Designed miniproteins, single chains, continued (4). Designs and how they scored, part 43

Each design is a single chain, and the fold is of that chain. pLDDT is the mean over its residues in the fold that is shown.

## One batch from the design tools (miniprotein)

Design m13472
Fold by ESMFold2-Fast:
Structure m13472 (fold): chain A 85 residues (1-85)
Amino acid sequence: DQERLHQQRLQAVNQQLLDLSISVSNSINTPDPEKQKEYTARARELLKTLLGLSDEEIDFILQPGSESTHFLGDQINRLRLEVEE
């Protein structure tokens, strides 16, 4: 059942992308250093495992700024297009 497997993969990827977006946002915006460390660790794990990014690319994404936000958006869109195909 190719449609079932495709939908399950899309659901899993979308859930992980939501977790990634929340973790990245919280790593940049949280004032709590312990929570920031936790969110940053989760964001790094997801960026590496979902998007296949290098440590240097991950460090760039976790920097606050519009350029890092656009780069992350482009990587997420690329993954979504790959999963949809």
Scores: mean pLDDT 75

Design m13473
Fold by ESMFold2-Fast:
Structure m13473 (fold): chain A 86 residues (1-86)
Amino acid sequence: SSDYRQKMLEILRLHKLAVDALEQAKYLEEVLHDYSNVEAYRKQAVEAAQRTLKLLAELTPADTSTLPAEVKEIRATAEAVLKEVA
């Protein structure tokens, strides 16, 4: 359905955003030692990861049956982002 397609596109967008924001935060902190924007990128990563998990929870079992490995990977990544920022 169009709803499923839109949710999956948003999940993929948020998944990339969470990863990119966390990597940017690490780069600023560990390489540049520029702490001024680290908190903003960490917050962006957390918000994207939380939104990813919320959207994944809204998918039906039928929706996930075609992409079970990808859904598991996206979920694990979002959970890892939340654990690392905590």
Scores: mean pLDDT 82

Design m13474
Fold by ESMFold2-Fast:
Structure m13474 (fold): chain A 108 residues (1-108)
Amino acid sequence: SEEGKKALEEVIERTVAQIFIALQIAKLNNYSDEEIKEMVLDIVKRGLEEILKVAKKYNIPKETLKEFLDRLIEAVEDTLRSLGVPDDLIEEIRKEIRKLAEETLKKY
């Protein structure tokens, strides 16, 4: 449904916005790479829980859910890169997010 797809889009946009804000806070407080990783993963976990709830509410096809999960991963990677997070840390975060996305897809 169009409403369900729009709701999934809005969850991705909110998740990315929260990561943007959190990274600004991390920069001001001189967070370590591990602290940055934990913060980003916590935000993504909450976003994935919202995505799962929206997908179930609107009976989103599993293939469509997979596409939105891939878009979330790409959007997070792009946000981290645009804010100057080191490539090695981005790769570590991307791997963990992919694992979380696969777990979300299995729960659906």
Scores: mean pLDDT 90

Design m13475
Fold by ESMFold2-Fast:
Structure m13475 (fold): chain A 98 residues (1-98)
Amino acid sequence: MEEAERVLEELPLEERFYGLASAYVDLLIRNKDYAGLERFLREVAELDEEEVEELLELAKKAQTEQEARREISEKLREWARRHATEERVERLERLLEE
């Protein structure tokens, strides 16, 4: 993952944002950290309550269903294209590094 992070830093802002967001969300799903995922979606992603609830349900299903994993990835990609800013990228970098 260290080399992948270096490559992502050389990409355009939109692609770097998507890469960081998908990596962080994947980490949270693997750890079953639904509270952390909810916090990320509300505080960093600035999603509406309904979208947060939908993504949390998809994350739970993603442990069993490959289709749910793909839907999460697609939603994150669309979201990154709309909301990619330098400020939000910095927040994601802090979350991954802590």
Scores: mean pLDDT 72

Design m13476
Fold by ESMFold2-Fast:
Formats: C-alpha cells, structure tokens, sequence
Structure m13476 (fold): chain A 82 residues (1-82)
C-alpha cells in the first residue's frame, strides 16, 4: 500500500513536470499509460507498442519515473535498501 502511494505520487509528479515542459494532454495520457504498464512488469518494447511511444522515449520516461520514486522515498524518510 505504501509503495503504491509512493509510485502514484511519483507518477503524478512526472506528469506535472511534462505539463510544465509543454507536453500535450495526449502525450500526458500516453506517459500515464506507459508508467502503469511498466508497473505491471511490461518490457520497454511492450510499453512502446501499447502507447505508440518509441522504445527510447519509454526508457527515458521509465528512468525519470525511477528517479522521482527515489526522491519521494527520500522526502518521506524511507529507504528501500538498508
């Protein structure tokens, strides 16, 4: 449950960053779907096929999401690894 909350917060932060960077709402929805598919364990290729994003864009989005997850964890005083 706590990890789900952290991931949802990280996802929303990523989407908000993209909006501020001038991404269209269509792009925001594709990125939202990409993060959900990544969370389900889909490969970058599968995510690209389902969202219409390139594999390189999916990799970039996933890396940004992972970085934001770490930032949210740090802000909440949590560490996944000891």
Amino acid sequence: DLMKEIQEEARERLLEELRKEGASEETIERVRKAIDLYWQGKSHREIAEETGLSVSTVSEIVNRFKKLVKEVLKEKGLKIIE
Scores: mean pLDDT 80

Design m13477
Fold by ESMFold2-Fast:
Structure m13477 (fold): chain A 105 residues (1-105)
Amino acid sequence: DPVEELLRRVLEILESLSEQSQRVFLSTLLFLFLEKLGNNNDPEVLEAIQAFVSEMQKGVVTEETLRLFLEVAVKYIGVEEVERMIREAEERAEEVQKKLEELQK
């Protein structure tokens, strides 16, 4: 199942990142999704976005919400593009983490 493989990758990335960098990863991933689907008025897209945003505001995004988000992303933009978005979000989060570590010295 490509969604379960993508979910495992996302969870692995999150576990490797600090709390601040996890927020950068998730916000970047959401931003990239909104760039592709921000004008899509389908209820399932809106529900996935609303769940993700609500949980981000509460300070934690659940595995269930990440799975829903990835299912919708794969359905509307395809597995290959979602893999690219995940890589871009990971790179951005790692960049921010390195800069934050340097500022704390």
Scores: mean pLDDT 84

Design m13478
Fold by ESMFold2-Fast:
Parts: structure tokens; C-alpha cells; sequence
Structure m13478 (fold): chain A 99 residues (1-99)
């Protein structure tokens, strides 16, 4: 459940770096796809908050709820890029069907 993550501080640098890397990949895809600038700006703000270890949990929750569909599609596109890079044709077909 994603709601349990809102109360967790991420002390592990490796976990923090993975989250930042995922956000960078999502932002790149959203920019390429011409997503609303408001969504891109909000993701950049969230990335900076994670980097500074000062996450506005309420703002982050409101943002995720507002852009749930766009974030879902962006995550599927990240997975699709990774599947294509790995040469996983079955994963590519499955992910394209979900987009």
C-alpha cells in the first residue's frame, strides 16, 4: 500500500538514488511525450524534496492523486524502454497493450 510509504523516512542512500533515477526517467519520458508543464514541474519539485530529504507528504499525495493516470502511463513507458533495451519481446508486447 502506497499510503504506508508516506510515513517512512528513507535513510538508505541506495534507495534514495534509485527513486531519484526513476523520477529522472519519468521526467524524460513526460518531456518527450509533451506532458503538461505543471506535471513536469511538480515531479522536479518532488525530486528536489527527495534529494534535500524534506518531503512535503501532503503535497506529494495530492500530486500523485491528481496525476495518477499520467504517472501510471509514464511508469509503463519506463518499463517498456527497459524491456526494449533488454530485448524482452514478450514484455514489450505486454506493456504496449497496457498503454
Amino acid sequence: MLTTDSSTTLPDDATREKVIALLDEIIEILEEEGAPQELIDALRELREQIENRDIDVKKAEAFVKKYEEELRRALLRVQLRKAKAAGDAEAVERLEALL
Scores: mean pLDDT 74

Design m13479
Fold by ESMFold2-Fast:
Structure m13479 (fold): chain A 71 residues (1-71)
Amino acid sequence: SLEEALKRIQRKIENQKRLQHTADKLRELSEKYRKMAEELKEKNPRGHEIARRFAESAEKAYELTEKYLKE
């Protein structure tokens, strides 16, 4: 029915909004860890490496989420 079709479309829109919110949060997280890594570069080499790895992981998760949003 038309009513069932409309409900399916609404669920799809809501799921896309949730994925976009996740992508935005992953981007923010990547930027925070990247900044932290730069601040720690000379002061704490181990902390720098850990923050850099977290930034890279968040960035990869963001890219994957963006790919799902475009498909």
Scores: mean pLDDT 84

Design m13480
Fold by ESMFold2-Fast:
Structure m13480 (fold): chain A 62 residues (1-62)
Amino acid sequence: SAAQAALAAAVEAHAKGLAAEGEKQTGLPASVTVTRSATSVDVTIKIGDKVIEETVPLDAKG
């Protein structure tokens, strides 16, 4: 649904913001990987050798 797509996009934007802030705070390169499924958005933020993983549930029933 459009609402699920909007939520997924918002989660990705938030994760990119966290990665950018982490990069500024540490001076280490940051990257974001987003995997979208019917039931969740999995986000992996890597800042140097530190990995932060977050799963955001989506209501997959439209």
Scores: mean pLDDT 78

Design m13481
Fold by ESMFold2-Fast:
Structure m13481 (fold): chain A 81 residues (1-81)
Amino acid sequence: MILPSEPVRVYEITAHFDSVEAAQQGATALQKHIPSAKIEFLPDGSVRIVMENTSEEQLQEAVELLRKHARRVEVELISER
């Protein structure tokens, strides 16, 4: 019953792709494995992903999955509660 309360974290992932096809493949693969991820396609061809209540393990899996399709992946912690 006395567990260290891990803060609820919200991460923003920005993935940069060499093509629209790579962006669609990366987004589709991520949505299939992490359905709770909020995916937004940006006009510059990058993809912004918001992950709420995400474990460190889920974040790592998401980043690794995106790196298979993306040229660059950036992760930012935007909220910790």
Scores: mean pLDDT 75

Design m13482
Fold by ESMFold2-Fast:
Structure m13482 (fold): chain A 57 residues (1-57)
Amino acid sequence: DDAVQAAIDRSLAAHEEISGRVLDPEERAEWRERLRKVVANGQKERAEQQRKRLEEL
């Protein structure tokens, strides 16, 4: 999950650079939590798709 954490941190840094505004620590924590949930849901979907493909064999 280090790669996921790094990607989230890069996305937040890019957002700050584009908007010209530094996120408050509380805001940054909320965004990080939201992004982690999105990534976790995506990983679950991919695992389910792989399992279904194997079951078809």
Scores: mean pLDDT 71

Design m13483
Fold by ESMFold2-Fast:
Structure m13483 (fold): chain A 93 residues (1-93)
Amino acid sequence: MKREELERQIRELEAEYKAEYEAAVKKYGDVNHPEVVALHKELVKRGMKEALELMVRAGEDPEKLIAEVEATIKDPAVREELIEAIRKTAEEL
């Protein structure tokens, strides 16, 4: 695994997420606005998915990551999406 390439991709994603979030906060004027809260949840989901995929590629146990997601994530649809991402990434290695 090329660490420099992964660090670059994470940095690019973090910059995009930050820009989207800051634009929404500026547009709606409140971090508690329903649209800002909804965007924050989507960005957190995307960030968590990318982090889990990175952890699998870094050699973390996919079974442990799945158990963590099942214990932590309350939304069944988000939980299923994250588990699928872990499983697919593990299969592609």
Scores: mean pLDDT 77

Design m13484
Fold by ESMFold2-Fast:
Structure m13484 (fold): chain A 73 residues (1-73)
Amino acid sequence: MIVEKAVEIIESGDELKRAVLGYAADLVEQGRYDLAQKLFEEVLGMPVPKEQLPELAKAVREAIDRWEAERAA
């Protein structure tokens, strides 16, 4: 459900929210979990457990890459 909401935002065309989700995913990869969690929660409007951050970050990155690839045809 959290992942589904993030994908929906990425597909919505909201450039600012998509950019923030991408940045939050990068912060997870850098080990900056506290800041990443806050940014995800602000954009998604719901609590995000820290244990879900790596999976959410991976899904967000994959969704952004897929979104860009589908529209580059």
Scores: mean pLDDT 81

Design m13485
Fold by ESMFold2-Fast:
Structure m13485 (fold): chain A 82 residues (1-82)
Amino acid sequence: SDTYKITSNLGEVKEVKLGETVTLEEENIELKLSKEGDELFLEVTDLKTGKKEVLKGEYIPSKNAYKFHSELTNTLYLVTPI
């Protein structure tokens, strides 16, 4: 399945398909997941400024989850496959 659940440390939860964008409306952030080989990447856009950041996920095998820390938005994202 190419569908993932994204949870922010600010409490917002969204589902996204690989290669598609999702908006965290309460945070004014847009997210896009991409994959290269076995590595997951997150593009974070701050909609207030238009600034973008691309993050490489830290895979945690015991949880089957990817962790992303965005300095741009000062937000931690946990991404799990569905």
Scores: mean pLDDT 85

Design m13486
Fold by ESMFold2-Fast:
Structure m13486 (fold): chain A 85 residues (1-85)
Amino acid sequence: SVLEEKIAELEAKGYELVYRFETESEGVRTINLTFHPKGAPWSTGVGVTLYEEVLKDGALRVTTTTIRTHEDGSETRSVEERVIR
């Protein structure tokens, strides 16, 4: 799954999953993950939000938003979308 792939990717890069929160409402599941790099300041980290929506044809649309907080306090944001049939 996209969720498992993202967790494995970040763990392979030396991040630890420190927080997971899920909500579901009316066919939409939102998963929030917080990762912290091992041995780095707690001011750094990666937040991942997965927005999973079931489409009319039964396909699953997953929108993944990744926010990385750098040591200088700056943030970078990326968004990716995948449709699973």
Scores: mean pLDDT 80

Design m13487
Fold by ESMFold2-Fast:
Structure m13487 (fold): chain A 92 residues (1-92)
Amino acid sequence: SERLAEMQRVAAEGGLRVVEALRARDAEAVRAALEEMRERLVALAPEEQREAIRAALEEDARLAVEAAETGSISDEELEEARAHWRAALAAL
């Protein structure tokens, strides 16, 4: 599905931006990257799923911003996440 491929691309690009912001411990950059990703994913989602997707992404955003502020995610975990999103983008 073209729409599914586009959603996967948006998520992978957004995920990479979030990882770089987390590595920089920049909570504002994390928030901005997640907000952009959320808006794009919600717009691409089937109408019946938009509310659930928005709620899930809003919850994830709160946790990611907290992680940026506290530095609770290890450099190893961030590199694994980066590799994951790069592989996902390359597979599209």
Scores: mean pLDDT 84

Design m13488
Fold by ESMFold2-Fast:
Structure m13488 (fold): chain A 83 residues (1-83)
Amino acid sequence: SEEERREEVRRNGRTLLERVRKAGVVVDDELLKKLAEKWGVPVSALTAPDEGEPASKEVEEEVVNFAIEYDIDRGIELIKKAA
Protein backbone atom coordinates (compact mmCIF):
# COMPACT_ATOMS: atom_id res chain seq x y z
CA SER A 1 0.00 0.00 0.00
CA GLU A 2 2.86 2.44 0.76
CA GLU A 3 4.49 1.52 -2.57
CA GLU A 4 1.15 1.98 -4.36
CA ARG A 5 0.72 5.44 -2.76
CA ARG A 6 4.27 6.40 -3.79
CA GLU A 7 3.60 5.34 -7.39
CA GLU A 8 0.31 7.31 -7.48
CA VAL A 9 2.12 10.46 -6.24
CA ARG A 10 4.97 9.91 -8.74
CA ARG A 11 2.53 9.58 -11.68
CA ASN A 12 0.15 12.37 -10.61
CA GLY A 13 2.50 15.05 -9.24
CA ARG A 14 1.26 17.87 -11.49
CA THR A 15 -2.44 17.34 -10.69
CA LEU A 16 -1.69 16.88 -6.97
CA LEU A 17 0.22 20.19 -6.92
CA GLU A 18 -2.77 21.90 -8.57
CA ARG A 19 -4.94 20.56 -5.72
CA VAL A 20 -2.42 21.90 -3.18
CA ARG A 21 -2.54 25.35 -4.85
CA LYS A 22 -6.37 25.26 -4.84
CA ALA A 23 -6.23 24.63 -1.07
CA GLY A 24 -4.44 28.01 -0.76
CA VAL A 25 -0.90 26.69 -0.26
CA VAL A 26 1.97 28.33 -2.19
CA VAL A 27 4.02 25.64 -3.94
CA ASP A 28 7.68 26.65 -3.62
CA ASP A 29 10.96 24.69 -3.82
CA GLU A 30 10.93 23.91 -0.08
CA LEU A 31 7.43 22.40 -0.22
CA LEU A 32 8.40 20.39 -3.33
CA LYS A 33 11.40 18.97 -1.42
CA LYS A 34 9.21 18.06 1.59
CA LEU A 35 6.59 16.35 -0.60
CA ALA A 36 9.36 14.45 -2.44
CA GLU A 37 10.86 13.31 0.91
CA LYS A 38 7.46 12.34 2.38
CA TRP A 39 6.53 10.01 -0.51
CA GLY A 40 10.08 9.00 -1.56
CA VAL A 41 9.77 10.37 -5.11
CA PRO A 42 12.21 12.61 -7.01
CA VAL A 43 11.31 16.33 -7.15
CA SER A 44 11.37 16.06 -10.98
CA ALA A 45 8.42 13.62 -10.82
CA LEU A 46 6.26 16.28 -9.09
CA THR A 47 6.79 18.71 -12.01
CA ALA A 48 6.56 16.13 -14.84
CA PRO A 49 3.33 15.56 -16.81
CA ASP A 50 0.87 13.14 -15.20
CA GLU A 51 0.90 9.50 -16.41
CA GLY A 52 -1.81 6.82 -16.34
CA GLU A 53 -4.75 6.66 -13.95
CA PRO A 54 -5.66 9.60 -11.66
CA ALA A 55 -4.58 9.47 -8.01
CA SER A 56 -7.12 8.00 -5.58
CA LYS A 57 -9.18 10.38 -3.42
CA GLU A 58 -7.30 9.03 -0.37
CA VAL A 59 -3.85 9.86 -1.81
CA GLU A 60 -5.05 13.29 -2.99
CA GLU A 61 -6.34 14.09 0.52
CA GLU A 62 -3.10 12.85 2.15
CA VAL A 63 -0.96 15.06 -0.13
CA VAL A 64 -3.15 18.16 0.31
CA ASN A 65 -3.36 17.71 4.10
CA PHE A 66 0.43 17.25 4.37
CA ALA A 67 0.97 20.46 2.36
CA ILE A 68 -1.55 22.41 4.50
CA GLU A 69 0.12 21.22 7.74
CA TYR A 70 3.56 22.17 6.37
CA ASP A 71 2.29 25.63 5.37
CA ILE A 72 0.70 26.19 8.82
CA ASP A 73 3.97 25.19 10.53
CA ARG A 74 5.93 27.61 8.31
CA GLY A 75 3.45 30.41 9.09
CA ILE A 76 3.78 29.81 12.83
CA GLU A 77 7.60 29.92 12.56
CA LEU A 78 7.44 33.21 10.61
CA ILE A 79 5.14 34.74 13.26
CA LYS A 80 7.53 33.62 16.03
CA LYS A 81 10.52 35.16 14.19
CA ALA A 82 8.62 38.45 13.71
CA ALA A 83 7.81 38.65 17.44
Scores: mean pLDDT 80

Design m13489
Fold by ESMFold2-Fast:
Structure m13489 (fold): chain A 89 residues (1-89)
Amino acid sequence: LKVLGISISVVRQEGTKVTVRPVAATESEDVKILWKSLDTGQTTEVPNKRFGNVVVGELTAPAGSTVEAQVQDSTTGELLASKTLTLRP
């Protein structure tokens, strides 16, 4: 499986809560988006919606944190792509 692109957008900020939207375009729909806090090392699977080969997630993270969106093959767990973003405080 190949990832054609990955992006992270800030959708909304409500005080210390930042809503972010990771988006991945892939050659296959057999992918999942994981979210890693680089401050804590914790990884969480992101609920995502599919639009053809485009996978869209949405979640909240603390303002000022550094986060990484990871795209993995859902069958093998292979890391296909990642992108890091530091959220504004």
Scores: mean pLDDT 74

Design m13490
Fold by ESMFold2-Fast:
Structure m13490 (fold): chain A 89 residues (1-89)
Amino acid sequence: AAEIKRRALEALAAAEAALDAGDLEAFRRHLAEALELFRKLAGEEAEALLEEAVRRAVEASKDAKSAKEAMRIALEVLRRAVEEVGAKL
């Protein structure tokens, strides 16, 4: 569990670095890895928690000044979801 949490956070950090570098292919790859790891970490609750995280990301991104800012907000919401699930283990 702790190892999956660490890998998920590392994948999210790699996605943020790729976004900052303008590498959208690497961003998508690292984000996909983070989501896969989150599903393994959260188990049966994964889908409900991801739906809530998407809802929060959309709400938080309404006032975003750019697509990159919106994507950074989404990564922060997902990072918090990983940390919250990891704290229960």
Scores: mean pLDDT 78

Design m13491
Fold by ESMFold2-Fast:
Structure m13491 (fold): chain A 73 residues (1-73)
Amino acid sequence: MEKLVVTVPVDSSLSEEEKEAAAAHAKKLAEHVEKETGIEVEVEVVVADISDPEVQARAEEDVKRLVEAVKKA
């Protein structure tokens, strides 16, 4: 089955607890998508400047790919 990789950028200014919470939330959403659609989703959490337009564009593209994969399932 096709594997979907989604990158979740987290701001370097966030506390470790906030970064862990964001990672846990993303993982829970990935598990929910896998359960509902059968699509394997791998979540990668990266520390990045979320104000960077390139980081924002990459996140939007990842979300679009996930939404399209869910619609096809």
Scores: mean pLDDT 71

Design m13492
Fold by ESMFold2-Fast:
Structure m13492 (fold): chain A 71 residues (1-71)
Amino acid sequence: LADAYREAVAKMRAATDPAAREQASGDYGGLVAPLVHRIYKEALEKYGDDQEGIDKASIEAARRFRELLAA
C-alpha cells in the first residue's frame, strides 16, 4: 500500500499536461478514497456520531491512514 500510494503521488506530481494530471488524480483518488472512507466509518462506529465522536473519529482515521503509509 505505501509503495502504491507513493507511486500514485509521484505520477500525479510528474504529470505535466491536464489530461495526464486528471488521470493520475483519478488513480490516486480511487486508491485512497475507499481506504480513508472505511477507516473513518470504523472510527465513527467506535466513537459515535455526535460532534465529539466525529472529531475523535477524524483524528483516529488520520492516524491510522498515516500508519498504513508508514508500513
Scores: mean pLDDT 71

Design m13493
Fold by ESMFold2-Fast:
Structure m13493 (fold): chain A 88 residues (1-88)
Amino acid sequence: MDESFQLAMDGDLDQVQQRGDQGDSGAWYALGVYYYMRGDYRRSIYYYRRSIQLQPNSRSYRNLSRSYRRLGDYDESDRYDRISDQLD
């Protein structure tokens, strides 16, 4: 069970951010998903990038791609999709 994701879905964003500040890349990923689901693709990108800075991970690159596509930035979407495929 992803506790950071559950906390984000419950609205405990301060707790998720504290976990991220303590080095949990999954916490930053959970915030990225939270904002993506709410249509805030710019904040989603910010938090996925924070996850990647702590630990490069395929899921954050895949969701960066999806967020950029939602913003109409197809070049960045294709770029991050390829990076995600290389990490898988």
Scores: mean pLDDT 82

Design m13494
Fold by ESMFold2-Fast:
Structure m13494 (fold): chain A 63 residues (1-63)
Amino acid sequence: DFEAAAKRLGLTLDRLSPGAVASVYLELGATEDQALRALILASMKGDYLTGEEAREVLEGAGV
């Protein structure tokens, strides 16, 4: 669960950096390559993402 993973890492769901999105993906069991892809995709959306934007990035990264 994305929301549960983000909360375990002490993150808020309304303001996620690209690095935070990648960290959540690793917490969900993603590989380093998948997390790097998520980091790049999230960085293209901006400096901060909403939880919905983060989920969209993870879908694009192969979730």
Scores: mean pLDDT 78

Design m13495
Fold by ESMFold2-Fast:
Structure m13495 (fold): chain A 80 residues (1-80)
Amino acid sequence: SLEEAIRELVRALFNHAPKDEVLAVMERLAELTGNERIRELVEQAKASTDPEVFLRLAAQILAEAAKLAGLDITAIFESV
């Protein structure tokens, strides 16, 4: 589900998962939402070589996905 994928992305980031693993969850979010903005952010994340830029893009993907799911991203961070 979309909520499960959002929680999985948060866990992957908190656990410092490898970039490829984090990107796989981001791809799943893009597919589940069908949202063009999330797709654009995922493509930017794939091209990113800076860990700080990658984390900012991940945060934007989470914000967009949470908004579409009607979820409070702060509550998700507290529950993971």
Scores: mean pLDDT 82

Design m13496
Fold by ESMFold2-Fast:
Structure m13496 (fold): chain A 79 residues (1-79)
Amino acid sequence: AVPAVDLSSQSFDNSDQALAADMLYYSPSGYLTVEDLKRRLASLNVSDEQATRAIKTISPDKSYVSIQDLVDYARQLSS
């Protein structure tokens, strides 16, 4: 049973915007290389398995990832 989702949805939206702002600060072009993303996630104590899964989902055939796609992926995981 799901008692309430309004606060959860608003919290995720704010978290997504905060994540996007933080990532954009380190990558003002709005894109992050796969290598930089892996380093960043490792610094945040994200497991290698989780980082690899995220990267493959967001950008399977590219050497860079858009911050917007990263935020969208984070939202999907929280669903």
Scores: mean pLDDT 62

Design m13497
Fold by ESMFold2-Fast:
Structure m13497 (fold): chain A 68 residues (1-68)
Amino acid sequence: SLGADALLAGARAAGLGPDAVLTPRELAQASAKAGNSAGAAAAFELSKVVGDRRMTVREWAALVAAAE
């Protein structure tokens, strides 16, 4: 899944493992600071739907993959 791959690449660039627990907005901010614009965009779009819910990076990637 392109969106899920971008989200995971953004997390990796930010030094976040698959079990890191955060909101999609926090993931978007971390990805943007790490210079991964595609990962930041994917996480930002997810934040519009789920708000301040906290899940692991792996769970967010799985949710994005399921929506595609």
Scores: mean pLDDT 85

Design m13498
Fold by ESMFold2-Fast:
Structure m13498 (fold): chain A 90 residues (1-90)
Amino acid sequence: MENIEKILEEAKKKGLSDRAIRVALVALQLFNGDVEKALEFGKRIAEEKDLKAQTELLLRVAMNPDIPLSLLYMALADRPIEEIIELIKK
């Protein structure tokens, strides 16, 4: 929970897009709560159109049974941030 709040605070300070925040929330689940790495990954995918980073995230989510692939799809499909947070929290 602390890490989700930290992502939201840091993203607001950096002026990141809602899409970058959603992608960062998914990446946070993969990077053991590393907020800086998650935010950088979100920025690369959402704002820099880094297809290699997007493919890496897709593969890592697909290999992790605790993260539903639908969560990644929702993050990329401009769903509300609140819906992504709800799915992460269950």
Scores: mean pLDDT 74

Design m13499
Fold by ESMFold2-Fast:
Structure m13499 (fold): chain A 72 residues (1-72)
Amino acid sequence: MSQDEILEVVRKVAEKYKLSPEVTEEVIKSLREKLEELLKTNEQPTMEQIRQALLDAGFDYDMVEEAEKLLS
């Protein structure tokens, strides 16, 4: 699973939950930084690590569950 695939899923979930473009870009920026850190320590991040990165980036539990379903 690539960083770009994860970020595209996040954009789709943000659009589904009707987040503003400004909020969506802030979440994407925060998530990109967290995913870059994860990729430095792991060849492929686990779904649990991705889930935590999404929560830390500002997604709520419902949005994280939706993203996980789209990534699975």
Scores: mean pLDDT 77

Design m13500
Fold by ESMFold2-Fast:
Structure m13500 (fold): chain A 83 residues (1-83)
Amino acid sequence: SMEEKRRIARLFAEADSDGDGTLTKEELEKVLKELGYEQIPADEVIKRLDVDGDGTITKEEFARVMRNLGLTDEEIEELLARM
């Protein structure tokens, strides 16, 4: 659980190449694949969360995706604190 959260936060940080706290579709796809969720279509996730149509998601939006994949509210708060 702790190692899983640390790995998720690290993968987000590594994908967020400019350090602005957002992921592009390609970066999200890479993170999901590394986490073993390659079956989740990153383009569908972006379409649901990207209100501005800029093709990116914030760390908070990414945390909502992780909650939908089975993380608890407590684990989400801990993940956001690491990101």
Scores: mean pLDDT 70

Design m13501
Fold by ESMFold2-Fast:
Structure m13501 (fold): chain A 76 residues (1-76)
Amino acid sequence: SLDELNRALTEAYRRHRDAVDPLLRRGAEKAAAGDYEGALRAVDEVVDTLVAAGALTPEQGEAIRKAAREAIEEAR
């Protein structure tokens, strides 16, 4: 479920906060500038980092990428 995915992402973020905060900040700056492609790229970098660290499964990572793309599309 999306709630389970959000919980997994939250736990992964808490464990790897120092590594992902700069990526999230860059993504937020891209979104604020209207560069939503750049924002989605930052999401991909966060997911890749957490999967490489073993904090998320590849399957969870793909689900997060999909959810992020859908959320950004709907926000426009």
Scores: mean pLDDT 82

Design m13502
Fold by ESMFold2-Fast:
Structure m13502 (fold): chain A 74 residues (1-74)
Amino acid sequence: SSGLQRAIEAAVAAARAGDAEAAGRASNGVKSLGLSQDQPEAAIAGLREALAAASTEEAREVLRRGLDGLQKAI
């Protein structure tokens, strides 16, 4: 959905910028929308994309925790 896609784009942008706080907020949005819209695979793929784009270790750690949390919820 457009909401999930926007959240994924925000997570990737925050990851590239190395903004761990923004990455955490966007990651929470991706998880919430992925579960509520029954698109957990798209949400997982989006968080993996953000993780791959992360320019700092702080952003990687936040996104890794978000991905782990989403994977455990499904």
Scores: mean pLDDT 86

Design m13503
Fold by ESMFold2-Fast:
Structure m13503 (fold): chain A 89 residues (1-89)
Amino acid sequence: MIEPMSPEEALELVEAAIENPENISLQTAAALAAAESGDVEAIVEAAEKAIESGTPGNLELARTLARILREMGHTEEAERLLEKIKEKE
């Protein structure tokens, strides 16, 4: 049986990605982990941390996380995050 990645594991990967904004493979792994966790609160928190760092790589991560939230039906949260990203650019 395929079990989803835990929110704790997903957040650990996202923290590592934020610390390494130039590592595209780690950024991708963090985004996939967040999607698999299904934890809206964790995804929002991770995206906000990525936005506050302001690096191009972390803004791309935040944009990917916002897209995941939208695909999960959390359109308002996704739109709020996308507006914050636009303001940082």
Scores: mean pLDDT 75

Design m13504
Fold by ESMFold2-Fast:
Structure m13504 (fold): chain A 117 residues (1-117)
Amino acid sequence: KAIFKKIDDYVKLLEEEGEDAVIKKAQELEAKGTPEAYIEAAFCYLALAEDADRKGNYALARNYLKKAAECIKNALLLGDKSEETIKLARLIAGYLDVIGDKKTAEKLRELVEEVEN
C-alpha cells in the first residue's frame, strides 16, 4: 500500500544517506507549508522514528512520532481531508499509543473525528 511503501522509501534513504539527510528533507518540506509537503514530512519523521525505535532509543522515537503528528495535524487543518491523510493520522496515533504518548494520540484522533464530521 502507498503509505507503507513511502515509509519504506524513506527508511532506505535513511540507510543510504543517514539521519541528517532525512531530517534536512523533513525540515525543507515543513518550510513549504502546503498539505502535500506536511504529509511528505510526516513520512520522513515516521522513518526516523522506526530507526530510533529499532536502535532502542525510545525517547527519540517518541519525539519523531510527535513531529509526524504535528505535520499531519497541519495538513488536516489546511483542509486535506483525503482518505489517505486520515488513515496516516490514525496510523501515527496508533504508534504514539504503542510508545506510550497517549495524550498526543488522543488529541490527533479528536482532530480526525472533527474533520470527518
Scores: mean pLDDT 87

Design m13505
Fold by ESMFold2-Fast:
Structure m13505 (fold): chain A 78 residues (1-78)
Amino acid sequence: SRADELKERLLELSERARRLVEQETDPEKRRQLILVEAELSLLYMHLYILERTGELTDEDLAKVEKEIEKAEAEIERL
């Protein structure tokens, strides 16, 4: 499903952010990467809850995809 595809993207991006945190020596950049990892975890939980309650809409899926793209861009800028 679309939700499963987005959950996979969130998990892969979260793992990437976690690896970048472990390799980062700049304290400020490390902090920003940790915040991105936390944001991705909250986004995954939000998507999970909406899917499990049957409240998940196409608009919610579009918003999640946009937030993933925003997080990807933020990681690339760091």
Scores: mean pLDDT 87

Design m13506
Fold by ESMFold2-Fast:
Structure m13506 (fold): chain A 68 residues (1-68)
Amino acid sequence: SPLLEKRIEEVIKANGEKLREYLKKFGVPEDKIDEYIRRLAESLSVEELKDDITLLFMAGVIAKSSSS
C-alpha cells in the first residue's frame, strides 16, 4: 500500500543504516535485508525503530526466525 511504502521510506531515512548493520551482524544476507526492513516497517513505528535497544532486539528476532 502507498502508506506502507511511505513508512518504509521514513524508516530507512531515520535509521536504515543502523538496521542494516544489525541485520548483517546477525547473519542476514544482503539480498534479504530490504525484505526484513519492509517487515519491520509493517509492524513497528518510526519512533520504535529509532530506539537502539528495540531495533537491536527486533533485528535479532527476525534474523533468528530465518535461521534453520
Scores: mean pLDDT 71

